# Designs tried in a protein design run: designed miniproteins, single chains, continued (5). Part 38

Each design is a single chain, and the fold is of that chain. pLDDT is the mean over its residues in the fold that is shown.

## One batch from the design tools (miniprotein)

Design m17376
Fold by ESMFold2-Fast:
Structure m17376 (fold): chain A 100 residues (1-100)
Amino acid sequence: SPEEKAKELLEEAIKLLEEAKKAIEEGDMEKFEEYIKKTLEILKELQELAEKNPSLRFLLPKLKEAYELVLEAYQSEDKEEAIELLEKAIEILKEMLEEI
């Protein structure tokens, strides 16, 4: 179902952001970029899924916010700022997972 697919994508995005946070804390910028890019792709897939399925449209505002936070973390030159932005994105994704 679209709801089951949304849960799967949210769980994967949360896992990838936790890995990205670990990578940046360890100074592994190549892994950080890899995990961030994969997360952004998953969040876009979730946005398309939510737009096509009326039952999931309630996720769109939080998905947009999470996407913007992840993108800002990717563009940040400050490691501490990037980590804080990733933690905020993870929290939003966890909230969405509980609402489905």
Scores: mean pLDDT 90

Design m17377
Fold by ESMFold2-Fast:
Structure m17377 (fold): chain A 55 residues (1-55)
Amino acid sequence: SEKELELQKFKAHFEVIKKLIEYREENPDASPEEILKVEKELTEELRKKYKELEE
């Protein structure tokens, strides 16, 4: 079902946002460059999860 896939993708996206929030809370002195690196890594994680869900 396309609706179930959409919901699972939304949940995966929410988990990535939670991880970024947690990183920023644990690393309040992180530079913009360090934050961007983590965002990029989390974006790649999300892309992999989307690919798995689409199979």
Scores: mean pLDDT 84

Design m17378
Fold by ESMFold2-Fast:
Structure m17378 (fold): chain A 118 residues (1-118)
Amino acid sequence: SEEELERLIAEGFELLNADAPVEEVLEKIRELLEMALAEKDPELAVRAVRAADALTNNLVDRLVAAGRYEEALAFLRRVRALYEAALAAEKDPATRALLEEAIAGLDARIAEVEALLA
């Protein structure tokens, strides 16, 4: 539902603002992707995937700014695995295309952080 989506988004950003453990933010990303898979409204499914992307990029930016490159890389790889699982389960072509685009974005961020570790 839209109400449940807005709740998950708010909780995710609250965790970021509270500097919560990476594991808790990862769990919210998982819940958003599960909502996208279960959602019959394509607009809400797209919003859920975009919210997961926003949470991911915000946490990565914070970890990189803090010099926590190994943690950022581990987080990105775990998020990528969640997106791959979502893509494997998704049947809607438009949502699949968005998940593929999101995975390509994650691959670019992984390469960026890996370069910082070299």
Scores: mean pLDDT 88

Design m17379
Fold by ESMFold2-Fast:
Structure m17379 (fold): chain A 55 residues (1-55)
Amino acid sequence: SKEELELNKAMLDVKQGIAPSPDDSARTKELYQKAKALLDQLKRQQQERLAQFNK
């Protein structure tokens, strides 16, 4: 699962606020964008769940 490991690294970078460098490959930049979108979706889901329990 090399692709999964690369995506996980991108997700960690997004969480830490570490942007890819201008010299990074197109693949690295694409993974960062995918990770950012995925994390945003997960945060929205968590916020919705919290709203359900915060009566």
Scores: mean pLDDT 76

Design m17380
Fold by ESMFold2-Fast:
Structure m17380 (fold): chain A 60 residues (1-60)
Amino acid sequence: MSPAEVAERALEIGLEALKRGDTKVAQAASKAFAIATDPSKSLEEKREALLAAEERLKAA
């Protein structure tokens, strides 16, 4: 998964969270998107942030 794909997935999770009214998942997705678009962050850090947002969405 490329950094661009991580950013796109984070955005999708954020949109889904907003449709559900889940502020906590929306916040996690926003953080994952910020990390995904940060060139100083490793691909591993980007994936970890995305995974946290995905786990939050699944738990909600």
Scores: mean pLDDT 80

Design m17381
Fold by ESMFold2-Fast:
Structure m17381 (fold): chain A 99 residues (1-99)
Amino acid sequence: MLELAREGLELAYKEGKLSETEYKIGLLLIEMIEEGASGREIKERIAEVLKRENPEEYEETREALEELSDEEVVEQARKVIEALARFAEKEKEKKKKEE
């Protein structure tokens, strides 16, 4: 289940579609959803990573995260995980077709 999302995250990073910061946030989202973390916990951990890795983006992201409900944060995290899993599935399908 979450294995496909991890594969998609690694492939996207390897292909240069994700920055190092985005890759780290993706790993945190997968881990936190696997552990059943609340939207508040997700907000706090993302804010901590951004404050450390990208301080310029931190202020804008902090305001955006504060506007989102805990339920909306969890839903957005699930959408990211689903998108990563779909990306991995599409890449595996391409390898089977040998274009």
Scores: mean pLDDT 77

Design m17382
Fold by ESMFold2-Fast:
Structure m17382 (fold): chain A 57 residues (1-57)
Amino acid sequence: SAVEEAERELERTSKEAVEEIKAAPDMDPEEVARLIGRILRRLGDQIEALLAARRAA
């Protein structure tokens, strides 16, 4: 279902975010800020998609 697909994408994004953070322990503060910004943007988009899918179901 669309809800299950959206949930899987959210889970994948969360896992990838953890891997990116673990892979770069020596990042400059600006690079860390950019990485966190990208992660939050992706998560926000996927949460919106999940909510839309749940409303349609």
Scores: mean pLDDT 78

Design m17383
Fold by ESMFold2-Fast:
Parts: structure tokens; C-alpha cells; sequence
Structure m17383 (fold): chain A 56 residues (1-56)
């Protein structure tokens, strides 16, 4: 489901932050991944921002 996908992204982002990856780098990596999965630049940026904010 979309909720399961979102949860997995938050968990992955949180794990990267715990390993000392910067929020800016986590955001950039998420945005790139979402674009690869077929999201638009605008959608990818919005989703990545929300995911990083929830993971912090």
C-alpha cells in the first residue's frame, strides 16, 4: 500500500540520520529515488521534504 511505502521511506531516512548522514543529503537522495520511480520533480521534492521532517 502507499502507507506501507511511505513508512518504509521514513524508516530508511531515520536510519540514515542515525548513521550521521545530513538531513540535506537524505533529502537529495530521497528526491532522486522518487524521480527514478516516476514522480515529477515537484512531487518528489514535496514527498522527500515530508519524509525527512517526519524522520527527524
Amino acid sequence: SMDDFRRSLIEGARAQLELGVSPERVFSSLKATLRFLGYTDEEAEEIAREIVDEAL
Scores: mean pLDDT 87

Design m17384
Fold by ESMFold2-Fast:
Structure m17384 (fold): chain A 65 residues (1-65)
Amino acid sequence: MTREVAFKIQAMAVAIEEGGGIRFEERDGVLEVTIEHEDEAKKEAMKERILEIAKEFGIEVRIVD
């Protein structure tokens, strides 16, 4: 299992826990993460958690609105 796969598993767990959605797409060697939630506060919380997990795993990510 790569660090990227481990990151994706944890990011998906965050989305499930918060009741939101998440998508991954690789562009220009950077992993783009799209976060979806009807509640803007929950969406922001998901962004913060996912960025923290990415930093812990050493994965470069870009959050897409």
Scores: mean pLDDT 81

Design m17385
Fold by ESMFold2-Fast:
Structure m17385 (fold): chain A 81 residues (1-81)
Amino acid sequence: SEAEELLKKARKAVEEGKLEEAEELLEKAIELIREEDDTLETQLAIGMARLVLGVYKAVGEEKKGLLEAIEILLEYLKEKG
């Protein structure tokens, strides 16, 4: 899906140290996921990804937080696809 492709691009951006670009790509993927599926399960997956990112950013581990958030959403989409 387009959301999955954006998440894979976000993961590559994190690996390249482009954290701001990665977060922008992650947010674009989240918007697409929400537009395609508004179920409680989708909202919980997005909420978990955002919570994990927020916690890691608060402790100065933004790169790890972005990778964990991206993987949560990629795994969720794989289970639904």
Scores: mean pLDDT 86

Design m17386
Fold by ESMFold2-Fast:
Structure m17386 (fold): chain A 69 residues (1-69)
Amino acid sequence: MEAEELFKQGKLDEAEKLYREELERDPENAEAWAKLGEVLAAQGKKEEAFEYYVKAGMLALLAAMDKVL
């Protein structure tokens, strides 16, 4: 993914923008929430990153529970 390439290059602000755009298109994308959390943590925004990780975990859990119900 282009956003992950930017993150690997250390272009954290550009990666953040692309992952936020991804979430605007698909707000239930747990992977995009987790990736944006990683970018925010790398920028030192630990509190905001934690909130995004929690959201990613909740969405991933809900998707997993759909297979059990």
Scores: mean pLDDT 78

Design m17387
Fold by ESMFold2-Fast:
Formats: C-alpha cells, structure tokens, sequence
Structure m17387 (fold): chain A 79 residues (1-79)
C-alpha cells in the first residue's frame, strides 16, 4: 500500500468516527455530555482534514474541515 493511499484510508476512518460522534451527540439528552461528544466529533474531523490534505484529497479535506467547524459551533452553543 502506498503512503498516500494509507493516509486517505486513515482520513476516511476518522470521518466515519466523527460522524458516529455526531449521531450519538444528537441522541444525547444531557447537555454537558452532548457538548463533549460534539467536541470529540470536531477533533476526529480535524484529524481527518489533516490526513486528507496530506494525501492530496482536497475535497475530503475541505468537507472534513467544514464538519469540524459545525461540530465546534454546536459544542459552543451548549457551553
């Protein structure tokens, strides 16, 4: 496996992890826990963006950055 392909696969895995945290956050009734889950989602999307950018996948990197920003905004609204 090439290093570029490995980075792209890792980026995809982090995107999936971020999405799972978003789904769990939306189902969470406790605001403090919901906020933490959105913060975790943002971290996973940030990592996905870094890996996607390193892999040369600009579209994936952009999408992941946008998802991270949205997750952070939702967490801030719960602070």
Amino acid sequence: MSEELKLEMEAGAYVVAGAVYIVVARKTEDPEEQRRLYEEAARYYEKAAELAEKAGNENLARGAREAAEEARRRAEELA
Scores: mean pLDDT 86

Design m17388
Fold by ESMFold2-Fast:
Structure m17388 (fold): chain A 50 residues (1-50)
Amino acid sequence: HHHMEELEKLIKEAETKRPPLLKRYRDFLNKMIEEGKKQLEEAEARAAAA
């Protein structure tokens, strides 16, 4: 989960530099973060089950 949190921090920093462009990129990255978190939870569940 730490790597996903760091990605969120990078998004906030990037928004400061180019807000209009990064607004769309932020939406994409936010979706990627949620998908990544879901995949990570699935992977952890599979590892625990296996």
Scores: mean pLDDT 72

Design m17389
Fold by ESMFold2-Fast:
Structure m17389 (fold): chain A 56 residues (1-56)
Amino acid sequence: MRERLRELLERRPEMSEEEFTEALAEALGVSPELLRKEASIDSVAAALEAYLEEKE
């Protein structure tokens, strides 16, 4: 799980927000619409970056 999230964050600058949302939703096992409706994808990405930074 963490390795997939880190890979997605590393590729984020080369992906559109929609592509990143879909890839993130797939990695988390949720629908992309859920991520868009309840939280902006930018906020979710920032939270994941903070989570990964706690490890390194």
Scores: mean pLDDT 67

Design m17390
Fold by ESMFold2-Fast:
Structure m17390 (fold): chain A 120 residues (1-120)
Amino acid sequence: VAELRIELYEEEIKKDPNNAEAYNYLGYAYYLLGKYEEALEYFDKAIELDPNYAAAYRNRGEAYYALGKYEKAIEYYEKAIKLEEEKNSPLLPVSYENLAKALEAMGKLEEAKEYREKAE
């Protein structure tokens, strides 16, 4: 099913090559296939087209987390959180949970606990 979604988002990009949302969804489809480096390229394009696209920063962080690059994951989760806080986004708890998970992976357990409490 992820392969079918890739074809659909590729058609959307073909119709509108400036569609940041389509690049973000295409990146996430590659992420679900375990193609993390390819997913990162599409998230980069989404961010290039819309630098305020919080979801693309969060997804970029998830891809770095999957690659074991926890410091980079934290960097992009923090960027997503900043944008989501500015917009009072209902997805802010998801970004706090992701940041806490990356902090836990680095052994920063007390700092992770603070963000898990914010995710409530």
Scores: mean pLDDT 86

Design m17391
Fold by ESMFold2-Fast:
Structure m17391 (fold): chain A 78 residues (1-78)
Amino acid sequence: SREELVERLLALLERRGEDVEEARRAIEEANDPETEFGLRAALAAVRIREEHRDDPERARELLAEEAARLAAERAAAA
C-alpha cells in the first residue's frame, strides 16, 4: 500500500540521517497518484543501489528497467 511504501522510505531516510520530519510532512500533504509512483521509484532506486553498490553498471541497468516498468504501469492506469 502507499502507507507501507511511505513508512519504508521514511525508515531508509532515518537510517541515512536525513530530515525525516520534513519528508514525512511533504509526503502526507501530497496525496496524489504522481506522488505514489514517485515514492515507488525512490524506494526502488535506494533498494537497487544498496543491493548492487559494488556494481554501478548493473544498478544503472536495473534502475532503467524499473523506471520503464513504472512508466508503463502509470500509462496503463491513466
Scores: mean pLDDT 68

Design m17392
Fold by ESMFold2-Fast:
Structure m17392 (fold): chain A 65 residues (1-65)
Amino acid sequence: SEEEIKNKIIDALKNKDVEKAVEILKEAKKKGFDVEKILKEIEEEIKKLENEELLEILKEVKKKL
């Protein structure tokens, strides 16, 4: 599910595992999920947490896609 994918990506970001987050997103795209939507939802959740470190890691993930 999209929610399960989002949770896996957020977990990877918390662990600072950029490569794992990128691979999860690539696999989700191959399965037909809207990765742009997933990324936007994750970004909004991180902004609500006021966690600048997670936002920077997410930007690194986006650059590798």
Scores: mean pLDDT 83

Design m17393
Fold by ESMFold2-Fast:
Structure m17393 (fold): chain A 64 residues (1-64)
Amino acid sequence: SSAEMMKRVSELAKKAEEAIKAGDYETAEKYLKELERIAQTADPAVSAVARRAIEELKKLKEEA
């Protein structure tokens, strides 16, 4: 369960990063919203990884 959720977070973060780099902020926001959902509902370890990914992606979006 946690391993599958960690993989999901990694995949969503990668897709969000690709969308930000492409200037596709609508798609990026969709993936960020899904990461936020996981951060709010998952176990503490998965939630911490998702929150860190969201912070890094928001910083990347600000620099773009």
Scores: mean pLDDT 84

Design m17394
Fold by ESMFold2-Fast:
Structure m17394 (fold): chain A 59 residues (1-59)
Amino acid sequence: SLEELQKRIEEIERRLEELEREGVRLAAVDHDQAAVDAVQAEVAELKKELERLKEEIKK
């Protein structure tokens, strides 16, 4: 349903905010480039899902 799609979008947006904060921490505090790269890969996948869900809502 439209409401389920909207809830999923909100969940993804919240997770993206958490991952953005974690990525900054990993880069600034831990200097762990491999961990930063892993966070960026997860962010990219979530952004793809977010776009797919937005397209589904527009139908």
Scores: mean pLDDT 81

Design m17395
Fold by ESMFold2-Fast:
Structure m17395 (fold): chain A 59 residues (1-59)
Amino acid sequence: SHMEEHRELAERALELAREYLAQGDRAAAKVAASDGLKNAEIAGDEELVREARELLEQV
């Protein structure tokens, strides 16, 4: 479904954001986390929205 696709996009984006943070690339992490937040909000996934916001607080 459309919401399922956006959930998958959010999960992938947040995975990349965590990898970038682990590497010290805050700029790339911010872009990835922002993309993750947008897709999580479209998907209506409150847990992914929370994870994205927590990642954005680190950048």
Scores: mean pLDDT 89

Design m17396
Fold by ESMFold2-Fast:
Structure m17396 (fold): chain A 87 residues (1-87)
Amino acid sequence: SMINQLTQQMQRYLNQALELAREAVKAAKDSPQEAQNKVKQMSYYLGQAQQLAQQAGPDAQQQFQQASTQMSSLLKEAVAIVAEKQA
């Protein structure tokens, strides 16, 4: 169904965003600029996933919210590492 296709595409974008969030944490120790670039790329894919979640319905929106919460945790970690190096 179209809803299943939208949900699968959302999951692909969420997986890309999550990987970029993890890469941002790794990059934060060696390169704050690379970490910031990874966060920008992550935000792009997260935005694409959010749009698809809205179209796919409540179940997809719940999956998006769970992934978004996990990414928020990783971003806070990356920001803390960058702040420690720049302070």
Scores: mean pLDDT 86

Design m17397
Fold by ESMFold2-Fast:
Structure m17397 (fold): chain A 70 residues (1-70)
Amino acid sequence: MERRVEELRREIDARLGALAQLGRDTVRRIAALTDPEEAERLRAEAEKEVRERVAEIGRLLEEREELERA
């Protein structure tokens, strides 16, 4: 039990870190663009990826909560 909870914590932390890095990289990329349409496309792409990653993190958090309650 303890091993799986710790594994989930590491996975969640790693995914949150990657999500934060995606946000920073996207802001930098958008700031370098001169075309507002390209900036909007990058923003939309990043939003889609963020939604997918957040959903995955949500599932891991749910699994962790269930294990911690047991």
Scores: mean pLDDT 81

Design m17398
Fold by ESMFold2-Fast:
Formats: C-alpha cells, sequence, structure tokens
Structure m17398 (fold): chain A 99 residues (1-99)
C-alpha cells in the first residue's frame, strides 16, 4: 500500500533528523508518521500500523531524552505527547488484532 511507503519514509526522515541532531525536524517527521499510522489503522492495515507505532514510540523516547540533554523543556513535552499517542495506538491496534 502507498500508505506503508509514506509511513516508512516519515520514520526514516525522523531517524535521519535525530542522527544529525535536528531535534525539531525529528519531531515534525514523528508527528507526520503518527498521523500516517492512524490512517493505516483506519484503512484496516493493523499489522503495519502496529509495527510503525512501535517504531514511532522508540524514536519519540529517544527525542525526549535528547531534548532533556539539550535543556529544551518544550521539546521534551512535545516529544512525550507523541510517545503517549503512539503507546495508545499500540494498545488499541493490539486489541483490534485479537479477532
Amino acid sequence: MELREETERAIEEAEEALARGDLRAALEHLRRALRLVRELEDAGDLEAALEAAERVLELAAELAARAVAAGDLELEIEASVVEIDAAVLIVTTRKLLEK
């Protein structure tokens, strides 16, 4: 599906932004990935949605840790919101997969 490719690119762009220390760009790419994960869930692509949500959670946690190290409290809060949203999607998607 095209949504899978768009989601993968958003996650890769977030990983690249983190690797170069562009924390704000990483946040924007993670927010985009999270929106695409919701679209995957709405489309019924639950396996892809779960896999992508787990990757977004891991990257958002890394972003939050880097924001703390940089002393950027606003970025830490914004990254933590992405973490919570990703965790909620993981729980809801797993429940949908139980049938």
Scores: mean pLDDT 87

Design m17399
Fold by ESMFold2-Fast:
Order: sequence, then structure tokens, then C-alpha cells
Structure m17399 (fold): chain A 71 residues (1-71)
Amino acid sequence: GAAEAGAAAARAAAEAAVDSMVKILESKGIKAEGTVDVDGTRVTATVKTPEATFTAVYEDGEVVAYKREPK
């Protein structure tokens, strides 16, 4: 239904954002791993580097939480 379509769009947007960030980091010689997790309309994007982990949570297409954790 419409909610499933919205979740798919949010996932695709988060995956594109993570992929772009990973590519930028890799172009600078930084190893990065990106993951995206979807729970209903909530999408969690995580990027791990050797020095830090970055996490952003999206709800209804907007960033509602973010966290940066040094490794």
C-alpha cells in the first residue's frame, strides 16, 4: 500500500545517501562501510570508518536523530 511505497522510497533515499558518503570517503583513501536498516517508516543509516561510526535516523523522510561515536 501507500505506507509500503513510502518506506521503499525512504530506504532508497537513505541507501543513496550512504552510498554517496562511502564513495566520497573511499575517494579520500578512507575505508568506510555503510548499512541501512528499515523498520516501517523509520530508516536508520550507519556509516563506519576506522575512526568513528556515524548514525542517522529518518522518519517520514526527515532526519530525527543523529549520532557520532569515536571508535
Scores: mean pLDDT 75

Design m17400
Fold by ESMFold2-Fast:
Structure m17400 (fold): chain A 107 residues (1-107)
Amino acid sequence: STKEQIYEIIENAAKKIKELAKKNMSPEAQKDVNEVVDKLVKRVKELIDSLDDPEKLIAELERVVLETMLLLDAIATEYNIDEETLENIKTILGEALLKIKALLKAS
């Protein structure tokens, strides 16, 4: 189902981000990043389960991803995370969002 594909996309994105955090960040920064991406996964799943309107769903997904990127910017500032690692994380999130939007538009 489209729902199962979206779940897989966001869970895979979270896994990749956590792997980058483990390789490039302190344990304290890893904890904060992991909490932020776990909340993102939960919010995406809740939106997919509750919203029947694809246009509204896409808008809310874009908002949640943007909010997640802003939280990651704050974490990067607090823990002095390198710009390359942060940009790689943002790229993973952006690619996941594009894939999810493509699935929703095709449905």
Scores: mean pLDDT 89

Design m17401
Fold by ESMFold2-Fast:
Structure m17401 (fold): chain A 67 residues (1-67)
Amino acid sequence: TSQLISQADQLVRQGDELERQGRLGEAARQYSEAATLYFQAGDYERGQELARRAQELAVRSGELDPP
């Protein structure tokens, strides 16, 4: 859906900016939300990529324990 993709793209841009600032936990949250929207839109490849990136950043930020 065009609306879901547009919203997900905006969240990715916000996450990219937060990651550049070293705000890893906030970046992880933006990427996680974008991943959910991509999954809902049927873009499973992009959704999975962002979910993985969000998980890595959340662990590095201390928001999640390593697996």
Scores: mean pLDDT 82

Design m17402
Fold by ESMFold2-Fast:
Structure m17402 (fold): chain A 90 residues (1-90)
Amino acid sequence: MALLEEAERLVAEAYRALQEGDYEKALELAQKAIELASKLDPSDPRVLLVQAAAYGIAAEAYEGLGDYEKAEEYRKKAEELVEKARALVA
């Protein structure tokens, strides 16, 4: 319960940092959200969507930092997690 809410808070803060152009901060916060959410139930679509959002933010941050290879890797991971989450709610 509290851990999922903390992961969602970290994602929101990471997104704000990304919007402000602070790519290093966005990446750090997104990585913390990924680590925390990885300790939660992977069958929970809310957990998968939080992980997907964090990977997506990390991908945009890597792109802003010029690391296009990591940006593509993290973007693909985010897409996989979104598809998995949507499959669980059907």
Scores: mean pLDDT 86

Design m17403
Fold by ESMFold2-Fast:
Structure m17403 (fold): chain A 56 residues (1-56)
Amino acid sequence: MREELLRMAEKLVRAFPRASNEALAREVQREAREGGRDVPFEEALRAVREARKRLG
């Protein structure tokens, strides 16, 4: 997992702790896309899961 995706996921988990992993994964994809990166849903979902694990 790339550190940039993980940092993005951690920020989103902190901002929206009650959002589902799937919703946050979609938001990671949207932010990455705006930055010119195309991130698969499964990779974004892994980043969100790892972020929650590290922040919990």
Scores: mean pLDDT 81

Design m17404
Fold by ESMFold2-Fast:
Structure m17404 (fold): chain A 78 residues (1-78)
Amino acid sequence: SAAERRAEAEALHDLGVEYFKQKKYQKAIEYFERALALDPDHPRAAQTERNLGKALAELGKYDEAMEHLQRAAALERA
């Protein structure tokens, strides 16, 4: 169901945040990307995009980080 998909996307986002806190940035990126792929219209999609951008920046991937931070800003303006 849509509710089950939404709950799974939220759990994937939360796992990404936990890996980010552990400085496991590659795993954090994987989980944030999976959350966005599962439910791109999730109410926290902007936050997931922001966290993905921060994790990419920690790995020195600044151009990719900027793209995701711009997507987060666009989602917050919509």
Scores: mean pLDDT 89

Design m17405
Fold by ESMFold2-Fast:
Structure m17405 (fold): chain A 80 residues (1-80)
Amino acid sequence: MIDRIQQHIGQMPSWSVDQGIRIARQIARQLDQQGYHQATSGINSLIRRGEQLRDTDPDMARYYVIQGLRLGASLVQQKS
């Protein structure tokens, strides 16, 4: 799981913000199903901020999505 999250973080600058949000939500759902509820909550909170900035500041929106993925990776690593 951590390796997959890290891979998505590395690819994020090449994707649209909408694509990044969809991928982050998919990862959040998988983490929730595996019992990483804190990681899922953190990711979803940062994705919501990204969605709010999508049309006004796409770079900042991308930043929040990336931070959500980084938070998810960090929390999963602590429980591994």
Scores: mean pLDDT 73

Design m17406
Fold by ESMFold2-Fast:
Structure m17406 (fold): chain A 77 residues (1-77)
Amino acid sequence: SSLEEQIRKLEELRDRINQSISDLEERIQELDERYKKTGDPKTYMMRLFLQISRNSEEMLAENIDKKIEKLKAEKAA
């Protein structure tokens, strides 16, 4: 059904976002390690930008999860 297709597409999108969040977390960890060694303000700013990006993707993921739950509830009705 179109409802089942919508759920599948959102779950696929959620998986891609999870992969992106994991990549951002690894990069943040690398920059944190570098900042501890160098104290470089440029490294600090890059880390902040990646942190903001990760937080934005986490919020998007939460919104997608809520949409999936809503659609699954509609399918069960």
Scores: mean pLDDT 88

Design m17407
Fold by ESMFold2-Fast:
Structure m17407 (fold): chain A 55 residues (1-55)
Amino acid sequence: SDAELEALYREALALLESRDLPEERKQALTQQLERLYAEGNIVGLRVAVRELSEL
């Protein structure tokens, strides 16, 4: 569970960094991902990975 949480968080951050988005938007999304990670929200991180993959 912790390993999955960490892997999803890292994947979401890598996807976000690879996207051509304004820095302000990247920063806001990074803060959201940090919050999801701190909360242990695996479901939220899976959704974030999917959404960032579709950008």
Scores: mean pLDDT 84

Design m17408
Fold by ESMFold2-Fast:
Structure m17408 (fold): chain A 76 residues (1-76)
Amino acid sequence: MEALREGARRFLAAASKEQVRAIAEALREGVEAGLQAIAGVARQMPHEQHPDAAALARLAIEDPEEALRLAEEAAA
């Protein structure tokens, strides 16, 4: 769980504020919408960021409330 949180934080830190807000809004709609938003943002980023994107995606599946909390914190 800690490794997933750290990867998620790195991904959110690398994303723009607009991308982070879009991810947070999608996660509020549900896990499936959140995963689609994360994948969309990851496709716009260098390949080196894909493991961190995968960490946020995994966190959204295993602990959707924590994934949303991290995205909302990063959007602020």
Scores: mean pLDDT 85

Design m17409
Fold by ESMFold2-Fast:
Structure m17409 (fold): chain A 91 residues (1-91)
Amino acid sequence: SELEEKIEKLEEEMRELLKEIEKLREKAAELSPELAEKAREALFEAEVLEGLARIAIGVAKIAKDPEFALKHLEKYLEEIKKILEEVKALL
């Protein structure tokens, strides 16, 4: 199914972003205390969005009309990407 393929692709993208969050968390621990705190706050926001993305994936898999859930999932993944770029800028 085209829908199933789209969900699988977004799930894979989310797994890649999770690995990047973990990697950036480790690197951020080596920053000055002030920059480490900014990175921790940003990464916490990314983790909240990851939780919301997981909920959206779950809804998309069972919903009769998954378009709304997929739109929210795409938005959450894009917001995570922006946060990760901000954290990278601190490194």
Scores: mean pLDDT 86

Design m17410
Fold by ESMFold2-Fast:
Structure m17410 (fold): chain A 60 residues (1-60)
Amino acid sequence: SEREQRRKLAIEVTSQMILAVSASITDPKRAEEILKKLAEFLRSSPLSSEEEVKKIEELA
């Protein structure tokens, strides 16, 4: 179950990252907002790793 939940989390992170990259071309402010919200979501999730949170925070 934890492995499946981490897989789902990875898919969600990947999807949000794709949206942020796409937004960065037309609206950099929106891209930053997406990344900041993603970092906060990951920080509140017991399934996220410190490395994942740190990488997202560095991008925001």
Scores: mean pLDDT 73

Design m17411
Fold by ESMFold2-Fast:
Structure m17411 (fold): chain A 129 residues (1-129)
Amino acid sequence: SEKEKIISKLEEAYRLVQEALELVRQAMDLAEKNKDKSPLAYEAARVAYNLALNILDTVRKALEEVKKSTDPEEQKKIVKEAADNVSRLATGLNAALDVAAKEGTPEQAELFRKASEKVNEAVKLLKDA
């Protein structure tokens, strides 16, 4: 059904954002250990982590609302609003990840790059839902 397709895309987006959050957490932990040399990398990583948490919460709430809805038009509206909100938050997240990568170590930059790729894939899935 259309509802099952929307749920599947929201669940996949949720998984991708969870994986991105874990990558940002790992990079933030590394940035914290190096914060005396690069306080900007740590601060940007912390901002990125909080934005990723907000994206995860947005997708989770949309998934819960779609599961409760029996109206196909309401289900489409929920996922569209979630896609728009996630896209806006992802713009801020990618800006914070870019700063964290530039100010951090090469190891940190690689983790932030992988996190950005997963978030952008989640945004694409939600827009295609």
Scores: mean pLDDT 89

Design m17412
Fold by ESMFold2-Fast:
Structure m17412 (fold): chain A 68 residues (1-68)
Amino acid sequence: MEKIEKAIEVLKRRIEALEKMGPEYQDEIEDYRRLLEEVKKATSPEEVEEILLRHAQERADRIRKELE
């Protein structure tokens, strides 16, 4: 429970920060909003961790593609 609430708070703060930085971050804002929705659906800390790891892996895959 506590881990889910903390993850939601962190993601909301990140979205707010990105919104203040300007329109060039729209894609990143949308990505974090999707992540927030998935985290809200989680019923256990393990599910939250899995969701966060999947998001991190997607970010890593984008970087890998840029290097190709």
Scores: mean pLDDT 75

